# Designs tried in a protein design run: designed miniproteins, single chains, continued (4). Part 27

Each design is a single chain, and the fold is of that chain. pLDDT is the mean over its residues in the fold that is shown.

## One batch from the design tools (miniprotein)

Design m12902
Fold by ESMFold2-Fast:
Parts: C-alpha cells; sequence; structure tokens
Structure m12902 (fold): chain A 61 residues (1-61)
C-alpha cells in the first residue's frame, strides 16, 4: 500500500461515521491537493472509500 493511501485511510478511520472533507484530509495528512486527489481516486476505485456526493469522504461500509 502506498504511504499516502495509508495516511488517508488512517485519517478516515479516526473520523469514523463523521467522515472528512478534502480540506480536512489535507490538514490531517499533509498531502497537496494533487496528491490527495490522486489518492482519493485510487481508493475509491478500489472500493475502500466513498463520497456522499456533498464533499464528505468516509470508509466504504
Amino acid sequence: MEENEKKVLEALKEAGEKGLSAPELMKKTGLSPEELAETLARLKAEGKIENDGEGIWRLAE
């Protein structure tokens, strides 16, 4: 697993049911907008995370 993927998954796991917006994920992980966008796209394609359509990301459960 890429380090950036692990950081995003850990941040979302800590947030739990609340989830996190992209700006909150950037703050918690230290990723740039480009790095975060690439990481989120990959994790979503793998079915590990989901977006509620309103900008909040969470673990896919």
Scores: mean pLDDT 80

Design m12903
Fold by ESMFold2-Fast:
Structure m12903 (fold): chain A 87 residues (1-87)
Amino acid sequence: SALTAEQQKAREEKLREEAEKLLKELKEKGAPQEAIDAVEEGLKEGRPIRGAAAAYMYVKGEYELAEKLMASSDEEAHRLMVAHELA
């Protein structure tokens, strides 16, 4: 990889911050416990937020949304999850 150790650590920290923002919004808006659990598990395992969100959608039978989440950036995945839980 062309990234330095410092750049890699910074990216990991940003992904964690974005996952924590998603978790906070899901909790504040009363999202289903399965969505909250998927994000929390992703944080603990160091998975990208979109992967945890996609796994949750796959379990719910929302295959098209799960595929879209996997193709998205973490910021886009955050927006999609908040929008879905508010619908």
Scores: mean pLDDT 70

Design m12904
Fold by ESMFold2-Fast:
Structure m12904 (fold): chain A 63 residues (1-63)
Amino acid sequence: SAEELARLEAQYQAELQQAQVELQQILAKETDADRKQQMQAQFQANVDAANAYLAAKRAQVEA
């Protein structure tokens, strides 16, 4: 359902904003520089994956 997809997209946006806040808190904890870099890279990968996932869901709901 397109309506259900729209709800999912809105929820995902809210979760991404929360994840960004949590990422900043993690990055502020300078325990390991490599871990900071990994977290930043993972966040970017998640954003890209979310865009691809939503595009695939739109294609699937296209009926």
Scores: mean pLDDT 77

Design m12905
Fold by ESMFold2-Fast:
Structure m12905 (fold): chain A 87 residues (1-87)
Amino acid sequence: SVDEIIAKLEKGLASLEATIAALKKTASADVQAQLDALLGEIRAIVEETKARIRAEPEKAEEILQESTKRLQELYLQAYDLHDADQA
């Protein structure tokens, strides 16, 4: 159902937020700001995705798949930023 897809997306967002919060704890001030910017972009994508799914429930799985790819790219970017900061 659409509600189950949205719930899965929101649970994924909560996990991403927790991961970025953990990365921020050991990051420099500059990287903390960059991680906050990425988190803002992640949240915007999730809200856009929820709106798109509600508008076009017949395409919910396709919309979720597209957004998941975008979110994975930002997630890897967060780790790359942290790894570079710790080097």
Scores: mean pLDDT 87

Design m12906
Fold by ESMFold2-Fast:
Structure m12906 (fold): chain A 69 residues (1-69)
Amino acid sequence: MTAEEVYDALVEQLEEAGILTPEMREKLRELAKKYKTADEFNQYLLDLIEKKGKNMTTEEALKALAESL
């Protein structure tokens, strides 16, 4: 999995949750270009989520990520 594949999957999940904004999409695109591998991009995203709490549901994690962007 590449950083671009992580970006595509995350954008789809945020759109399904109804919380995706154009600004968030652009920020995530920039991050995907900055991080060349899925592992590096996923680590960055997990670090943001972990700052908001642990044992989060997918919806809670997506909201925490959106608030951090």
Scores: mean pLDDT 75

Design m12907
Fold by ESMFold2-Fast:
Structure m12907 (fold): chain A 101 residues (1-101)
Amino acid sequence: MKVRVLVIGAGRLGQQVAVELARQYGEDLEATVVDLSAEAAEKTAKALRSLGAEVSTVVGDGVEVGPEVARRIQPDIVVTALPDPEASRRADEAVAPLVRP
């Protein structure tokens, strides 16, 4: 069964957590990576694809676009790793109800 993950924030912590999930699930992982930096999102996506994961990237503010992406993909797991702790909390609260039960 495919495991869907939404990664909000492709900085060091977000990349590390996403890579660990890809090591565990391999080709069963479907990831969507959201970051304001297209370069950071694509760097993370390439790392995940090298481990067998199917990956899409979205360039945007994780607080603003995160809930929209979560509604579209219905993730099993959400990783929120934004540099501002308050922004991380807002993004997490907005997407938590949209995670598949």
Scores: mean pLDDT 78

Design m12908
Fold by ESMFold2-Fast:
Structure m12908 (fold): chain A 73 residues (1-73)
Amino acid sequence: MEEEAKKLAEEAQAAPSEEERLALGVEILRLEAEKMAAQGKKAEAIAGLREMLAAETDPRARAGLEAVLAELE
């Protein structure tokens, strides 16, 4: 999970389009949230995602964050 998230971050740096970089960013957040939930920190993961959602202005990124939140709740 951690290694996979790091690999996705590296792929995001090489991604040719902004849309692909946004999609990789959302996937990294999903993996990190799942990792936190597995460690018994589900409430912390949910709180962090809600804070990010409140600050996010890109509709595609917001949709991705909402999907991750729905999966954790």
Scores: mean pLDDT 72

Design m12909
Fold by ESMFold2-Fast:
Structure m12909 (fold): chain A 75 residues (1-75)
Amino acid sequence: DEKLKEEAKKKIKELRDYGLQASRLASQGDVEGAREYARKAEEAEKEVLELISQIKDEKVKKELQDELDAVRAAL
């Protein structure tokens, strides 16, 4: 499912962007801002996992899981 794959990729990008912003705010001492963006990143990650769970193509599922793991490693 091409549409489902595209949606998952968009959510992986959101996860990365929110996670990086949370880290940036934390390094600046903005604890409340960091928590807000960390929460948004957690929501995006949950949405990615839900989308991946709906994919039946094992190759596409693995590609998305690898991309998600790479983003997690970078955060």
Scores: mean pLDDT 83

Design m12910
Fold by ESMFold2-Fast:
Structure m12910 (fold): chain A 84 residues (1-84)
Amino acid sequence: SPSNVSKEEKKKKVYEKLKEELLAWARENGGTEAFEELLKLLDKAKEEGVGLSEESYEKLKEILKLAKEEAERLGFEKGEVLKE
């Protein structure tokens, strides 16, 4: 059947998946502090002109900030909350 799905809806689905994977990764790799380091690296990559458009940098920063906020709500800010 013909589908008419906007680019916005496709991006939203991808971004939700990415946030979930980032949250899972952060649980194992230092909680919210991991997101802060990724944001700093992203800023440096933008300054150095590494391979991504300005739009892509901004959207990735938004995803990381949202993932960090969710991690803080879940208590990841204290570091490791998953592994025993």
Scores: mean pLDDT 65

Design m12911
Fold by ESMFold2-Fast:
Structure m12911 (fold): chain A 62 residues (1-62)
Amino acid sequence: DRVQQLIRQALRLLLAGRVDDAIAHLRQAIALDPDNQDVRTALALLQQGRVDDAIRYLIRAR
């Protein structure tokens, strides 16, 4: 599943501190699955600088 691959890659990027690259992957994921609430919530949290909270949501979204 392409959406799951994008979410997993975004998680790896966030753990590496590469926030902008993670946001790019999550934007691709939401384009493929616009109804994914965990991805939408994670993007909003990242835009607020709440990286740890975003990671928690993406783990559930797998």
Scores: mean pLDDT 82

Design m12912
Fold by ESMFold2-Fast:
Parts: structure tokens; C-alpha cells; sequence
Structure m12912 (fold): chain A 92 residues (1-92)
């Protein structure tokens, strides 16, 4: 029960951040797919109980860097904004 609630809250936080990015940017299907990939990988980090909040932030920044290497400059801006918004959620 508690594990299900924690997963739901993590998904809600990630979806709120995803919606904010989608609302602010007129994304292409390719940019949406990249954001979905980022969100799925970030959820795994978010739910990893072995990590401190500081370690989660570090892993999200590392994930964003790896995704930027595969991205156009325009895609990289979306990745960076998504990462910074997620980091703010972890800090709460």
C-alpha cells in the first residue's frame, strides 16, 4: 500500500514537470519521445531508496548530460529545463 502511494506521488511529480515543459514549449513528436525517455529513467532514480536526495540530483544531472549528447541544441534546452524542474521537486 505505502509503496504504491510513493510510486503514485513520484509519477505525479514527474508528470507535473512533464506537463509544465509541454505547456511552455511547442514540442515535436521527436522532442516528446526524448522527454518521455528522460521521464522514465528519472522515475527509476526517484524511486531508488538506496540513494540520498543529493545522489538522486547528481544522477539526474548525469542523465541530462548523456541525453544532451544525443540531442540537437533545441532538444537540449527542453532536457535542461526538465532536469532543473525535477531537481527542485527532489529538494522539497
Amino acid sequence: MEETIRKFLALADIEEVRFEVLKKHDLTPEQEALLDEFANEALKIYLDDSLTPEEKIKKIRELAEEMRKRSTPEQAEVIDEFAELLIKRIEK
Scores: mean pLDDT 76

Design m12913
Fold by ESMFold2-Fast:
Structure m12913 (fold): chain A 71 residues (1-71)
Amino acid sequence: SEKEEAERKVKQLEVLAGATDGVGEISYASAKTAGLSDEEVQKIKEEMRKKGEEAKEEAKKEGEEILKKAE
């Protein structure tokens, strides 16, 4: 059904948003290799976390819009 498809898509988007947390860890390691200071590495880590949270929020919002349309 339309609702089942929307719910499946929401879960898929949440998984993708979760993957951005992994990207944050990779970015941290990359920054360390580039010889950045500990403070700069911390800033990058925080920005990646914030980006991941925003992606998760957007995914949820999009899924809710789809579900609302199905009603």
Scores: mean pLDDT 60

Design m12914
Fold by ESMFold2-Fast:
Structure m12914 (fold): chain A 80 residues (1-80)
Amino acid sequence: SPEEEFERARREMDAVLDELKAKIDAGEIPSEEELQKFRDRLVEAHERLVKYATPEEVERYVAEIQKRVDEIRDKLQEKK
C-alpha cells in the first residue's frame, strides 16, 4: 500500500542518517565516496516518499530530515 511504501522509505532515510551519525560519533570521518553512497540512498528514499506520500506528509517529514542532516553536517565540520 502507499502507506507501507511511505513507512519503508521513512525507515530507510532514518537508517541512513543513524548509520552516518553513529560513524561520526565513533570518531570516523566518512570519505567522499562513503558520503556519496549515503547521499544516493537518501535520494532514492526521498523519491519513494514523494511518490507514495501526500504533499503535507512529505513537507513535514522533509523538514525533520533536513534538521537531522544539518546536525550531521555541523558535526562533520567540527571534526575537521
Scores: mean pLDDT 76

Design m12915
Fold by ESMFold2-Fast:
Structure m12915 (fold): chain A 61 residues (1-61)
Amino acid sequence: MQALMQGLFDPDEKVALEAARKIGSLKLSEDTVKGLLAAVKAKKGEEFAEKVRKAIEEGRA
């Protein structure tokens, strides 16, 4: 799990979005996902956080 969370902050967008899909497949609690998205928004900005949110939702489906 920690390695996937580190992957969200990878400078390669493809790697970060793949990590986000894998996190989605783990079906983590909504509170955990909100915390991760807040951290991504703070470090990488709102537009990238929105891409990560969509990738997590894709992984949950």
Scores: mean pLDDT 77

Design m12916
Fold by ESMFold2-Fast:
Structure m12916 (fold): chain A 83 residues (1-83)
Amino acid sequence: STSVINRVLAHELGISVGTARALLNAGVTGKDIGELVREAEEMMKQGKSKEEIIEFLTKKLKELGLSDKLARKVAEAIVEKLE
């Protein structure tokens, strides 16, 4: 169910359930997030700065339909989880 997916996504990213719900309402899936996490890990391996990775992820999340504020919040959560 959507509720189960929201709880799993919130836990994995360390974000609130409300933020995870906003992601899914915008049409962003767990698969989309998994692909962004993989891209972030690769950028970290290449020695990219935290700010460069956050900016990249924010742009990608905005392309998926998120607002600037929500996209940046999710991008920061992804980077924080990988540290």
Scores: mean pLDDT 79

Design m12917
Fold by ESMFold2-Fast:
Order: C-alpha cells, then sequence, then structure tokens
Structure m12917 (fold): chain A 55 residues (1-55)
C-alpha cells in the first residue's frame, strides 16, 4: 500500500541521515517526500537519497 511505502521510505531516510547535520537531514527528507509525491519506486527514491548523503 502507499501508506506502507511512505513509512518504509521515511524510516529509510531517517536511518540514512541520522548522523548528518539538521540541514542535511532536511534535504534527505525533502527528497524522500518529493519522490513519494512523484510516485517514484522505492529503488529510485533510495538511489536519490544515497546520492545526497554521499560525502
Amino acid sequence: SMEDLEKEVMEYAKELSKDLSEEEQKKVFRAALRGLHNKESFEKIKEELEKIVKE
């Protein structure tokens, strides 16, 4: 379901960004929400989030 996907994506975003600054965390969360809004697959959203956190 879409609710299950939202939960999974947001939990992934939270875990991925937990050691980053507040500003970086906000960027990751905004990207996750944008992907969900655009009905992107979890795989595509995950890839985009990983690119953002790459130092």
Scores: mean pLDDT 82

Design m12918
Fold by ESMFold2-Fast:
Formats: structure tokens, sequence, C-alpha cells
Structure m12918 (fold): chain A 117 residues (1-117)
């Protein structure tokens, strides 16, 4: 499964939820993504890749703040779409093995959210 397919599946999930449920699910996913990128940053040895990951984590933290203020489903979906773009950019600097592991982990999180929401 590609990153784009995982995010498409997540957006489909959010469309079926209430605004409050969608916001909670989107916050949970975004917090998980931030934590995974922070872990990858700690393991990274290339200073240019470290700086790039730090920049992308800061962009995601700003999106998390915007998501906390979101009041409509349309706003939540727009923030999730922006988060997909930022994550895609972050993964572009990682090894294929790291990218695959990240995408598989994110797919597991989306499946878990589908069972509970």
Amino acid sequence: MTLEEVFERFRKLLEGLSVEEAKRAALALLEHVIAQLERLLEEETDPEVQAFLEEKIEELLALRERLGRARTKEEILAIVEEAERVVKEALSKLTPEQQEAFIEDLERVVRQLERHL
C-alpha cells in the first residue's frame, strides 16, 4: 500500500464520522505521525536529513494546532490533506526501508481507528 492509499482510506473513514469523532481520529493520527518522525530524527546521522525532518515536524505541529481549532468536517479534511503532503515530503529523504516501515505502521494505526470509531 502507498502513503497516498493509506491517507485516502483515512479520509474515507473521517467522512463517515461526526465532526468531533473525525477531529479526535485526525489528532490521534497526526500525533502518531509526529512521534514516528521524531523517532526517525533521533536515529538519523545525516545533518541535512535531520534539518529537513525537523522542518517537517514543525510543519506538522502547526497543523496539529490548526486541527485543534477546526470546527467543520471540511476544515479537518483540508488539514489531513496538507498533513499527507508534509509526510510525503518528509519520507522522500528517508531510505526505501524506512519509508515502507513508516507506511506499514501508519496503515496499522488507520485500521485500529476504523475498529474503534
Scores: mean pLDDT 88

Design m12919
Fold by ESMFold2-Fast:
Parts: structure tokens; C-alpha cells; sequence
Structure m12919 (fold): chain A 71 residues (1-71)
């Protein structure tokens, strides 16, 4: 099992969580960005003032790119 594939699945799960529970999903998304991209990227995303839907879209796009890279 590829590490990139596991990372992609984590991003997909958080995107879905934002849709079902926006408060928990938003926190999970920031945690994932901090873990995988670092605090600077997480802070930059937070400063952009993105809506929950926009954050979910970013997570879904990241998951797609990671899946492509894993193949």
C-alpha cells in the first residue's frame, strides 16, 4: 500500500467530514494541512478566509493529485 494512497484517502475522508459536520471537518482539515504541508501552509489557508465548501474542494483536489502521483 502506497503512502501517497493513504494520504489521498485521509484527504478524501476529511472532505466528506466537512460536508457532514463542518465544525469537526474544518478542524480535521487544518490538522491534516499542518501534518502533511506544514504550519505555514495551514495558516495561509486559514488567512484566505475560505468557506467550508471551498476547503472541502481543496481537500478533494489534493486527494485527486495524490492518487495520480501514487499511480
Amino acid sequence: TSELQQKAQAFQQVAQLIRQDPEAGRQAALQLFTQYEGEAVAQAIQQLGLSDDQIAQVMQRAAQLLEQKAQ
Scores: mean pLDDT 75

Design m12920
Fold by ESMFold2-Fast:
Structure m12920 (fold): chain A 75 residues (1-75)
Amino acid sequence: MSFGELLLEMMDLAIKENDTVAVNNLLRISDISLKYGSDIGTEALKHGLELVKQGKSISEAAQAALDLALELAKK
């Protein structure tokens, strides 16, 4: 799954739930991906989608994905 496909899937979930915080966190992951590389954003979004599959809310998944993207960007 490409970065764009992962981002769209998570954005669709956030919009469906009217979760503006999740939308903003996903946009921040996009900005990090543009600055530091799409591999970082892809890994972070895969983590977020896995959490959604495990029954976590989109709010929790988007926050965890952002936290991972920020951690990966430090290297």
Scores: mean pLDDT 86

Design m12921
Fold by ESMFold2-Fast:
Structure m12921 (fold): chain A 70 residues (1-70)
Amino acid sequence: SLEEERKKFLEEMIKRARELGVGAAQGTKGQELLDLIDEADKIDPLFASIVGAEAGRAYLEARAAQEAAK
């Protein structure tokens, strides 16, 4: 169904968002992350919000790890 397809799509975007969030913290994937969020927003603004939140968590965790490693 369309609902099941949307769920699978969101799950894939969340996985990519987490990876790109870590990459953005390393200064390498910021534009790709923004592009992913824009793609999500075109489908559903709620998807963009979820994707952005997941990426943000991964980003903050990666930044904290970088700071601790110093």
Scores: mean pLDDT 83

Design m12922
Fold by ESMFold2-Fast:
Structure m12922 (fold): chain A 73 residues (1-73)
Amino acid sequence: DLVAQAEQAVADAEQSLADTRARANKLIEEGRKKTEGERVITLAKAHDEVSAAERQLENTRAQGDALIAAAKA
């Protein structure tokens, strides 16, 4: 069932985003113990990782919605 597959893909993407956010938070905390320059670099990297995971989740949701719409047509 395309709907069940789309729901599973979204769930997997949500888990991936949660894991990425946890890693980003850990990098930020580790960066707080470094020089200001190192902290800025760590924050930028954490932000980029979260943004990439959020974009992947949105793309997966959009793809899932399109598949569900096509299946109902």
Scores: mean pLDDT 81

Design m12923
Fold by ESMFold2-Fast:
Structure m12923 (fold): chain A 68 residues (1-68)
Amino acid sequence: SSMEERQRRIQAAREAARTLADRLSEEELAGQSDEVERAVREGGKEAGTRALEREAERVVQGSMDAEE
């Protein structure tokens, strides 16, 4: 089903973002995007990791909403 496919893609994106963040330093993580940089500044690596996960989820959702 399309819902199962959407859920799978979102979960894969979040897992990939978390894996990437876990391997990066706080400085490297902040370099990923302006949103992640702000999150790192406000709450350190943990906040930055969550911001990267949210960004990846939004990108994947936007792509799927565009039917790509």
Scores: mean pLDDT 81

Design m12924
Fold by ESMFold2-Fast:
Structure m12924 (fold): chain A 98 residues (1-98)
Amino acid sequence: MKKEIEEKLEQLKHAIEVIPKIIEEAEKYLKENDLPEEIKEIIEEQIKVLEKLKEKAEEVLSIDDEEEQKKAIEEFEKEREELLKPIVERQKKIEAEL
């Protein structure tokens, strides 16, 4: 159990480091390109999802109790999957129209 929790915590730490960089690049892309409204909306939705995931990851890492932290990690994994599903579906639709 301890090793499994440590590995998941390292993954969350990595996500917190990477997410701000992804958001910055996405915001730069939106500013530098005159994109169709549909594509702009998808990128804006992705940024919102990434911001929520970063906040949730930070909350999990702030938990001092091992049992509560483990529960929070499981909840985070479920929320990550649910938040990403609509974005993946929209990306697939756009790729099919190309």
Scores: mean pLDDT 76

Design m12925
Fold by ESMFold2-Fast:
Structure m12925 (fold): chain A 62 residues (1-62)
Amino acid sequence: MLSAEEWARLALAAEELNDEETFRRMLAQLGPHLHLYTEEAERWPHLPEEERERWKRLAQEL
């Protein structure tokens, strides 16, 4: 099972892909940890492009 931080990154990846269905599904997995979405959103633009592309590929598989 993925960690809450990993679900937050998948939600950010789905949002960047304009995939609202996947975004809503990933965000739902955060549950009480919704604050982690905001924290990871601050880190997201500072991640290497290769790492962001990796999360985007994973989000497309889910």
Scores: mean pLDDT 81

Design m12926
Fold by ESMFold2-Fast:
Structure m12926 (fold): chain A 76 residues (1-76)
Amino acid sequence: SQQIQQLIQQAEQLRQQGEQYDQLGQQLNQDALANKDSWPATRFSAQAILGAGYTAESMIKYRQSERLLEEARRLE
């Protein structure tokens, strides 16, 4: 059905957004670690907080995606 296809498409978009946030979080953490000895502690902490924030956003997007896929399966 068209409704099931729309739910799957929305779930895929949310999953892709989650992947992007996860990659950004990983990059921020790697950058902080690579510059640990050269950066002020405040900059290091700020990068770690931002990285954690992106990781949290990725988890939210993944959960939303799973919820839509579950709804699509129930309608099938």
Scores: mean pLDDT 86

Design m12927
Fold by ESMFold2-Fast:
Structure m12927 (fold): chain A 95 residues (1-95)
Amino acid sequence: MEKEFEVGDDTSFLEEYLKEEGFVVTLKGYNSVSGIYIELRLVFDKDGNVVEIEFKLYKDGELVGEVKGSNGEIEKALEEAKELLEELAKKVKEE
């Protein structure tokens, strides 16, 4: 655990930078009650469009689902990831 503080610029600078260069976002979520861990990686272009997606779904430390999409298949990949989460949530709710 590090206690480092950096003096940052105005948030408007970050928005302008992200619009010009694009960026990568990795989201990680864990639910201790259900044992579900998710990892979502999104690659954005300068226009804020998702150009690549990778989604991994784990249950009790085991990989139970994976979705990848790029160029024209991203919305389909997001829908498949949503369906995997909804199916797993139904199974968890039954017990």
Scores: mean pLDDT 65

Design m12928
Fold by ESMFold2-Fast:
Structure m12928 (fold): chain A 90 residues (1-90)
Amino acid sequence: MSKALEAEMELGVAEIALAVAKRLGDSEAAARAAERMLEAAEEYARVTEDKERALALLESAAAAIEEAPLPEEVKRRLLERLEELRRRIE
């Protein structure tokens, strides 16, 4: 399995976990899933040759985090880190 494919699969699993946590209103589970999603997105961006795909996945991750039942300070930190990563890819 390529590292890019592995990171994309891990991102998908984290996105499902975040959606489940959001539906349950579990902010602690949402925070764990959001951090996992960010780590997977960072790894994907690092190893991928598909810049457009990486940017699209970061945008999707940012939208999911904004909708998640996260403490405001955790949400801000994660979104700032995603924006920094996005700027590095551009």
Scores: mean pLDDT 79

Design m12929
Fold by ESMFold2-Fast:
Structure m12929 (fold): chain A 58 residues (1-58)
Amino acid sequence: PRTFTATVTSDAPPEEAAAQARSAALTAAGAAARPGDEVTRVEVRAEGGTATATVTVA
């Protein structure tokens, strides 16, 4: 499995920062996709002005 992480720091509400981080991590995973790769897990953590998303591809 491979993991892709994106971190967003913003004054936006946690829900918006989380959405941005998720989108960025999914974009990174897509750009690095190999034949047979599937997104198996998406995890997002948002706290204060920072959101981190981790996408697992297998």
Scores: mean pLDDT 79

Design m12930
Fold by ESMFold2-Fast:
Structure m12930 (fold): chain A 76 residues (1-76)
Amino acid sequence: PRVNIEIIGDTLRILARGLTPAQRDRIIDAVRASGAASVVIGIKGNVLRIEATGLNPEQIEAIVKAVLAIPGAELV
């Protein structure tokens, strides 16, 4: 799989491709558990896009650690 994580201020964006259903659900669960003020999730074919906003630094770190456990994940 490919997973790109982008951080801009209090906003975290994830673009993922070629995830298994279990890997996709793990990312979604980690983001929803984060306490973000807003979460937008788009799934189209094998592409997952997530934008989470209103995150503090500790919440960002928790999501990044969870997502980087997936093979092929990187911070951009």
Scores: mean pLDDT 83

Design m12931
Fold by ESMFold2-Fast:
Structure m12931 (fold): chain A 79 residues (1-79)
Amino acid sequence: MEELLKKAEEYAAQYFKAAIPSAEEVKVTLSFEGDTLIVDIEATLKDGSKKKVRLVLRASDSEEEKEARLKKALAEIEA
């Protein structure tokens, strides 16, 4: 599980860096709190500013709710 989480963190960091054109560097940390997946995204933008966004995905959330939260997190980093 832990090894898969590390690979998922690396993949997520690459994904967010590609999805955020203004990002110079992106770090993603994944953790579980019970049935909740916590995605901590730290982006350093090309202007040198830093943004931190937390994406919370619950096992009870629908796929639509998870997608909406992901889009909101991306928008918050780009703002």
Scores: mean pLDDT 76

Design m12932
Fold by ESMFold2-Fast:
Order: structure tokens, then C-alpha cells, then sequence
Structure m12932 (fold): chain A 64 residues (1-64)
């Protein structure tokens, strides 16, 4: 699923750059507001609410 792959790539980028909680929340808000993918919007919502990158990866894994 391309939407799940895009969400997984976003998580990988945030992990590689060691994004802070504040940076993850800000990025999550942008995804929730601007993404047309329901999966990517939900990932954005989780990040905006303070979910860890590991929690988001687990959530995405269950959607595959």
C-alpha cells in the first residue's frame, strides 16, 4: 500500500534525523492538516498527540 509506504518513509526520516518531540508534533500537525491520505492523516494525528515513532510504526504494521 503506497499510503502505508509513504507513512513508513516519513517515520524513517524522523528517526534518522533524531527529531525531537516538538518537531514530531509539528510535523504531525502538518500531515493531519494537509495530507489527502486517511492513513497519513491518522499518523499525523498520532504524532501531533505525542505518540513515539515506535508507537506509530507499530500502528502502521498492524494496518499492513
Amino acid sequence: DIDISMAMMAVAVLKTNKASEEERRAFGRRLAEHSQSPVVREVGRLLAEGASLDEVEEWLDKRE
Scores: mean pLDDT 79

Design m12933
Fold by ESMFold2-Fast:
Formats: C-alpha cells, structure tokens, sequence
Structure m12933 (fold): chain A 80 residues (1-80)
C-alpha cells in the first residue's frame, strides 16, 4: 500500500518515529487495513536488519493499540 511504502522509506532514511506516526495516523482515521500493512511492512524490513523499522513497528503497536481500530490493525499485521 502507499502508506506502507512511505513508512518503509522513512525507516530506510533512519526515521522510525515518522514511520510509526504514519501507521498511527491511519489507525486514528479508521484505516485499519492500511495501518496493518504498514506495520507488517516495517516488521518485514526489521527482519532484514533495519533497526529503525523495528523501532517504528514497536512504537506504532504501543501507541496505536490505545484505540479499537489500532488494536485491530495490530492483530491483522500479526496474521499476515
């Protein structure tokens, strides 16, 4: 998704905080599927050794899950 691409680009630039904020904003706007794809893309990038992607995914999961839409997005990311 477009959001997942932007989140990965931010993480690759060393900006895991911006990557997390993109996912959290999608959760807050109710765009659960887009947020889930962004979290999964960050997790995949983290598996390849990108520490900022790991950090961004962690922040998005921690901050986003304060809402029902955010909790659903984290669950969906875990299933993919």
Amino acid sequence: SELAEKAIEAARRGDGETAAKLAVEAMQSGNVESAAKAIQAMRDEATRGNREAAYGAGLAMSEGTKSPAGQEAVDLAGRA
Scores: mean pLDDT 81

Design m12934
Fold by ESMFold2-Fast:
Structure m12934 (fold): chain A 82 residues (1-82)
Amino acid sequence: MSDEEIEEGIERLKKNPEEAKLLLRRLLDGLDLLVGIPDREEIFEKLEKKSNEEIKEITIKALELIREGDLEGAVEYLRKQA
């Protein structure tokens, strides 16, 4: 993911919290391609049960970690929030 795509994702989430589940799925798919997440679907299934506002906050934090280059930290954060 590019820094531009990350910033667009954060701005989109702030304006459209209802899209949080869609952006979370895209984030998990992107991270799986980069570092591998064998439990990606389980993480998504657990997180999608949360409110749109909670998923928004979680997804923004994960995107911030990715922007800082901490891909493994982003995965671990998402796993802990699940």
Scores: mean pLDDT 82

Design m12935
Fold by ESMFold2-Fast:
Structure m12935 (fold): chain A 100 residues (1-100)
Amino acid sequence: KTVKLTSTLRIPVSAPLESIRAAVRTLLELAAQEAKERGAKSVKIDLTVEVPAELAEPIRAALEELAAELQAKYPWMEISITVRESDSPEIVFTFTIELT
């Protein structure tokens, strides 16, 4: 039985990179915990980030590092990252979470 969840996180572009990493880590860890509690065999997370061009590469690098860390910790978790440029004063994270 597959369950699909969506979540959106908005963070000001002025936020420190470590705060951004911590917030995203918290959501990914919650997804892992929910999957474990439900007895899910796999978790697929599609993470789309809308971010100003000047922050795109630092954010991409941080998210790819975090995804690798979480996937090593939880081998049944698959995380895909898509980074899009925007002129918004907020960094917008859209999580599409699929539990199977």
Scores: mean pLDDT 85

Design m12936
Fold by ESMFold2-Fast:
Structure m12936 (fold): chain A 100 residues (1-100)
Amino acid sequence: SEKEMEETIKQLNELLVQMQRALDEKDEEKLNQLLTQIKSLLVQRFPDRAKEIESFIKWALEKYKEALNSKNPRKQAVIVTAVNIEFIGLVTEMYLEALK
C-alpha cells in the first residue's frame, strides 16, 4: 500500500541519516549494524526480492568500507553519494513492481 511505502521510506531515511553519522565517526561496527537493519527492513517489505537486496547490501558495505579507508574526502563523498543513488533506485524499482 501507499501508506506502507511512505513508512518504509521514512524508516529508510532515518537509517540513512544514522549511516552518514557512522561514516563521519568512522564507526565500522555501527555501519555494519545499520546495514543489517536496512536489509531486514527491505526483506520484510519485499520478500520476493530478498536475494537482490542481500547482494545490494553486500555491495554497499564494500563501497562504504572503501570510502572509510580513503584518505581523500572528495573520493569518500563521491562513493557515498553513488551508493545512496543506487539505494534510491533499488527502492523506487521495488515500489513500482509492488504497484502492479
Scores: mean pLDDT 82

Design m12937
Fold by ESMFold2-Fast:
Structure m12937 (fold): chain A 99 residues (1-99)
Amino acid sequence: SLEEEIEKLFKEVEEILSKENITKEDLLEAVKLLTKAAMLILKIEDIEKRKKYLKKVEELLEKIEKKIKELNIKDLELDIELGVLQLVIGVLKLLLKKE
């Protein structure tokens, strides 16, 4: 199911963020997985479920951004992928505001 795929992606992001020796490549993968989850949330018809999953995306993004700052990572590809994720989140928020 769509919800099972989204929840699996969240679990994979959380597993990456729980690593003791997290790398730049791990954070890049986490952002890409979270973007995939956000895009799947666009296909959810239930407004309350969409809000719940969007909140989880924002919580995981905050954890990723905190980890990037803690590790002092500066990477153009990571910045681009974060920009893509923020754009998808923006679209989700805009769609929720019209309902």
Scores: mean pLDDT 88

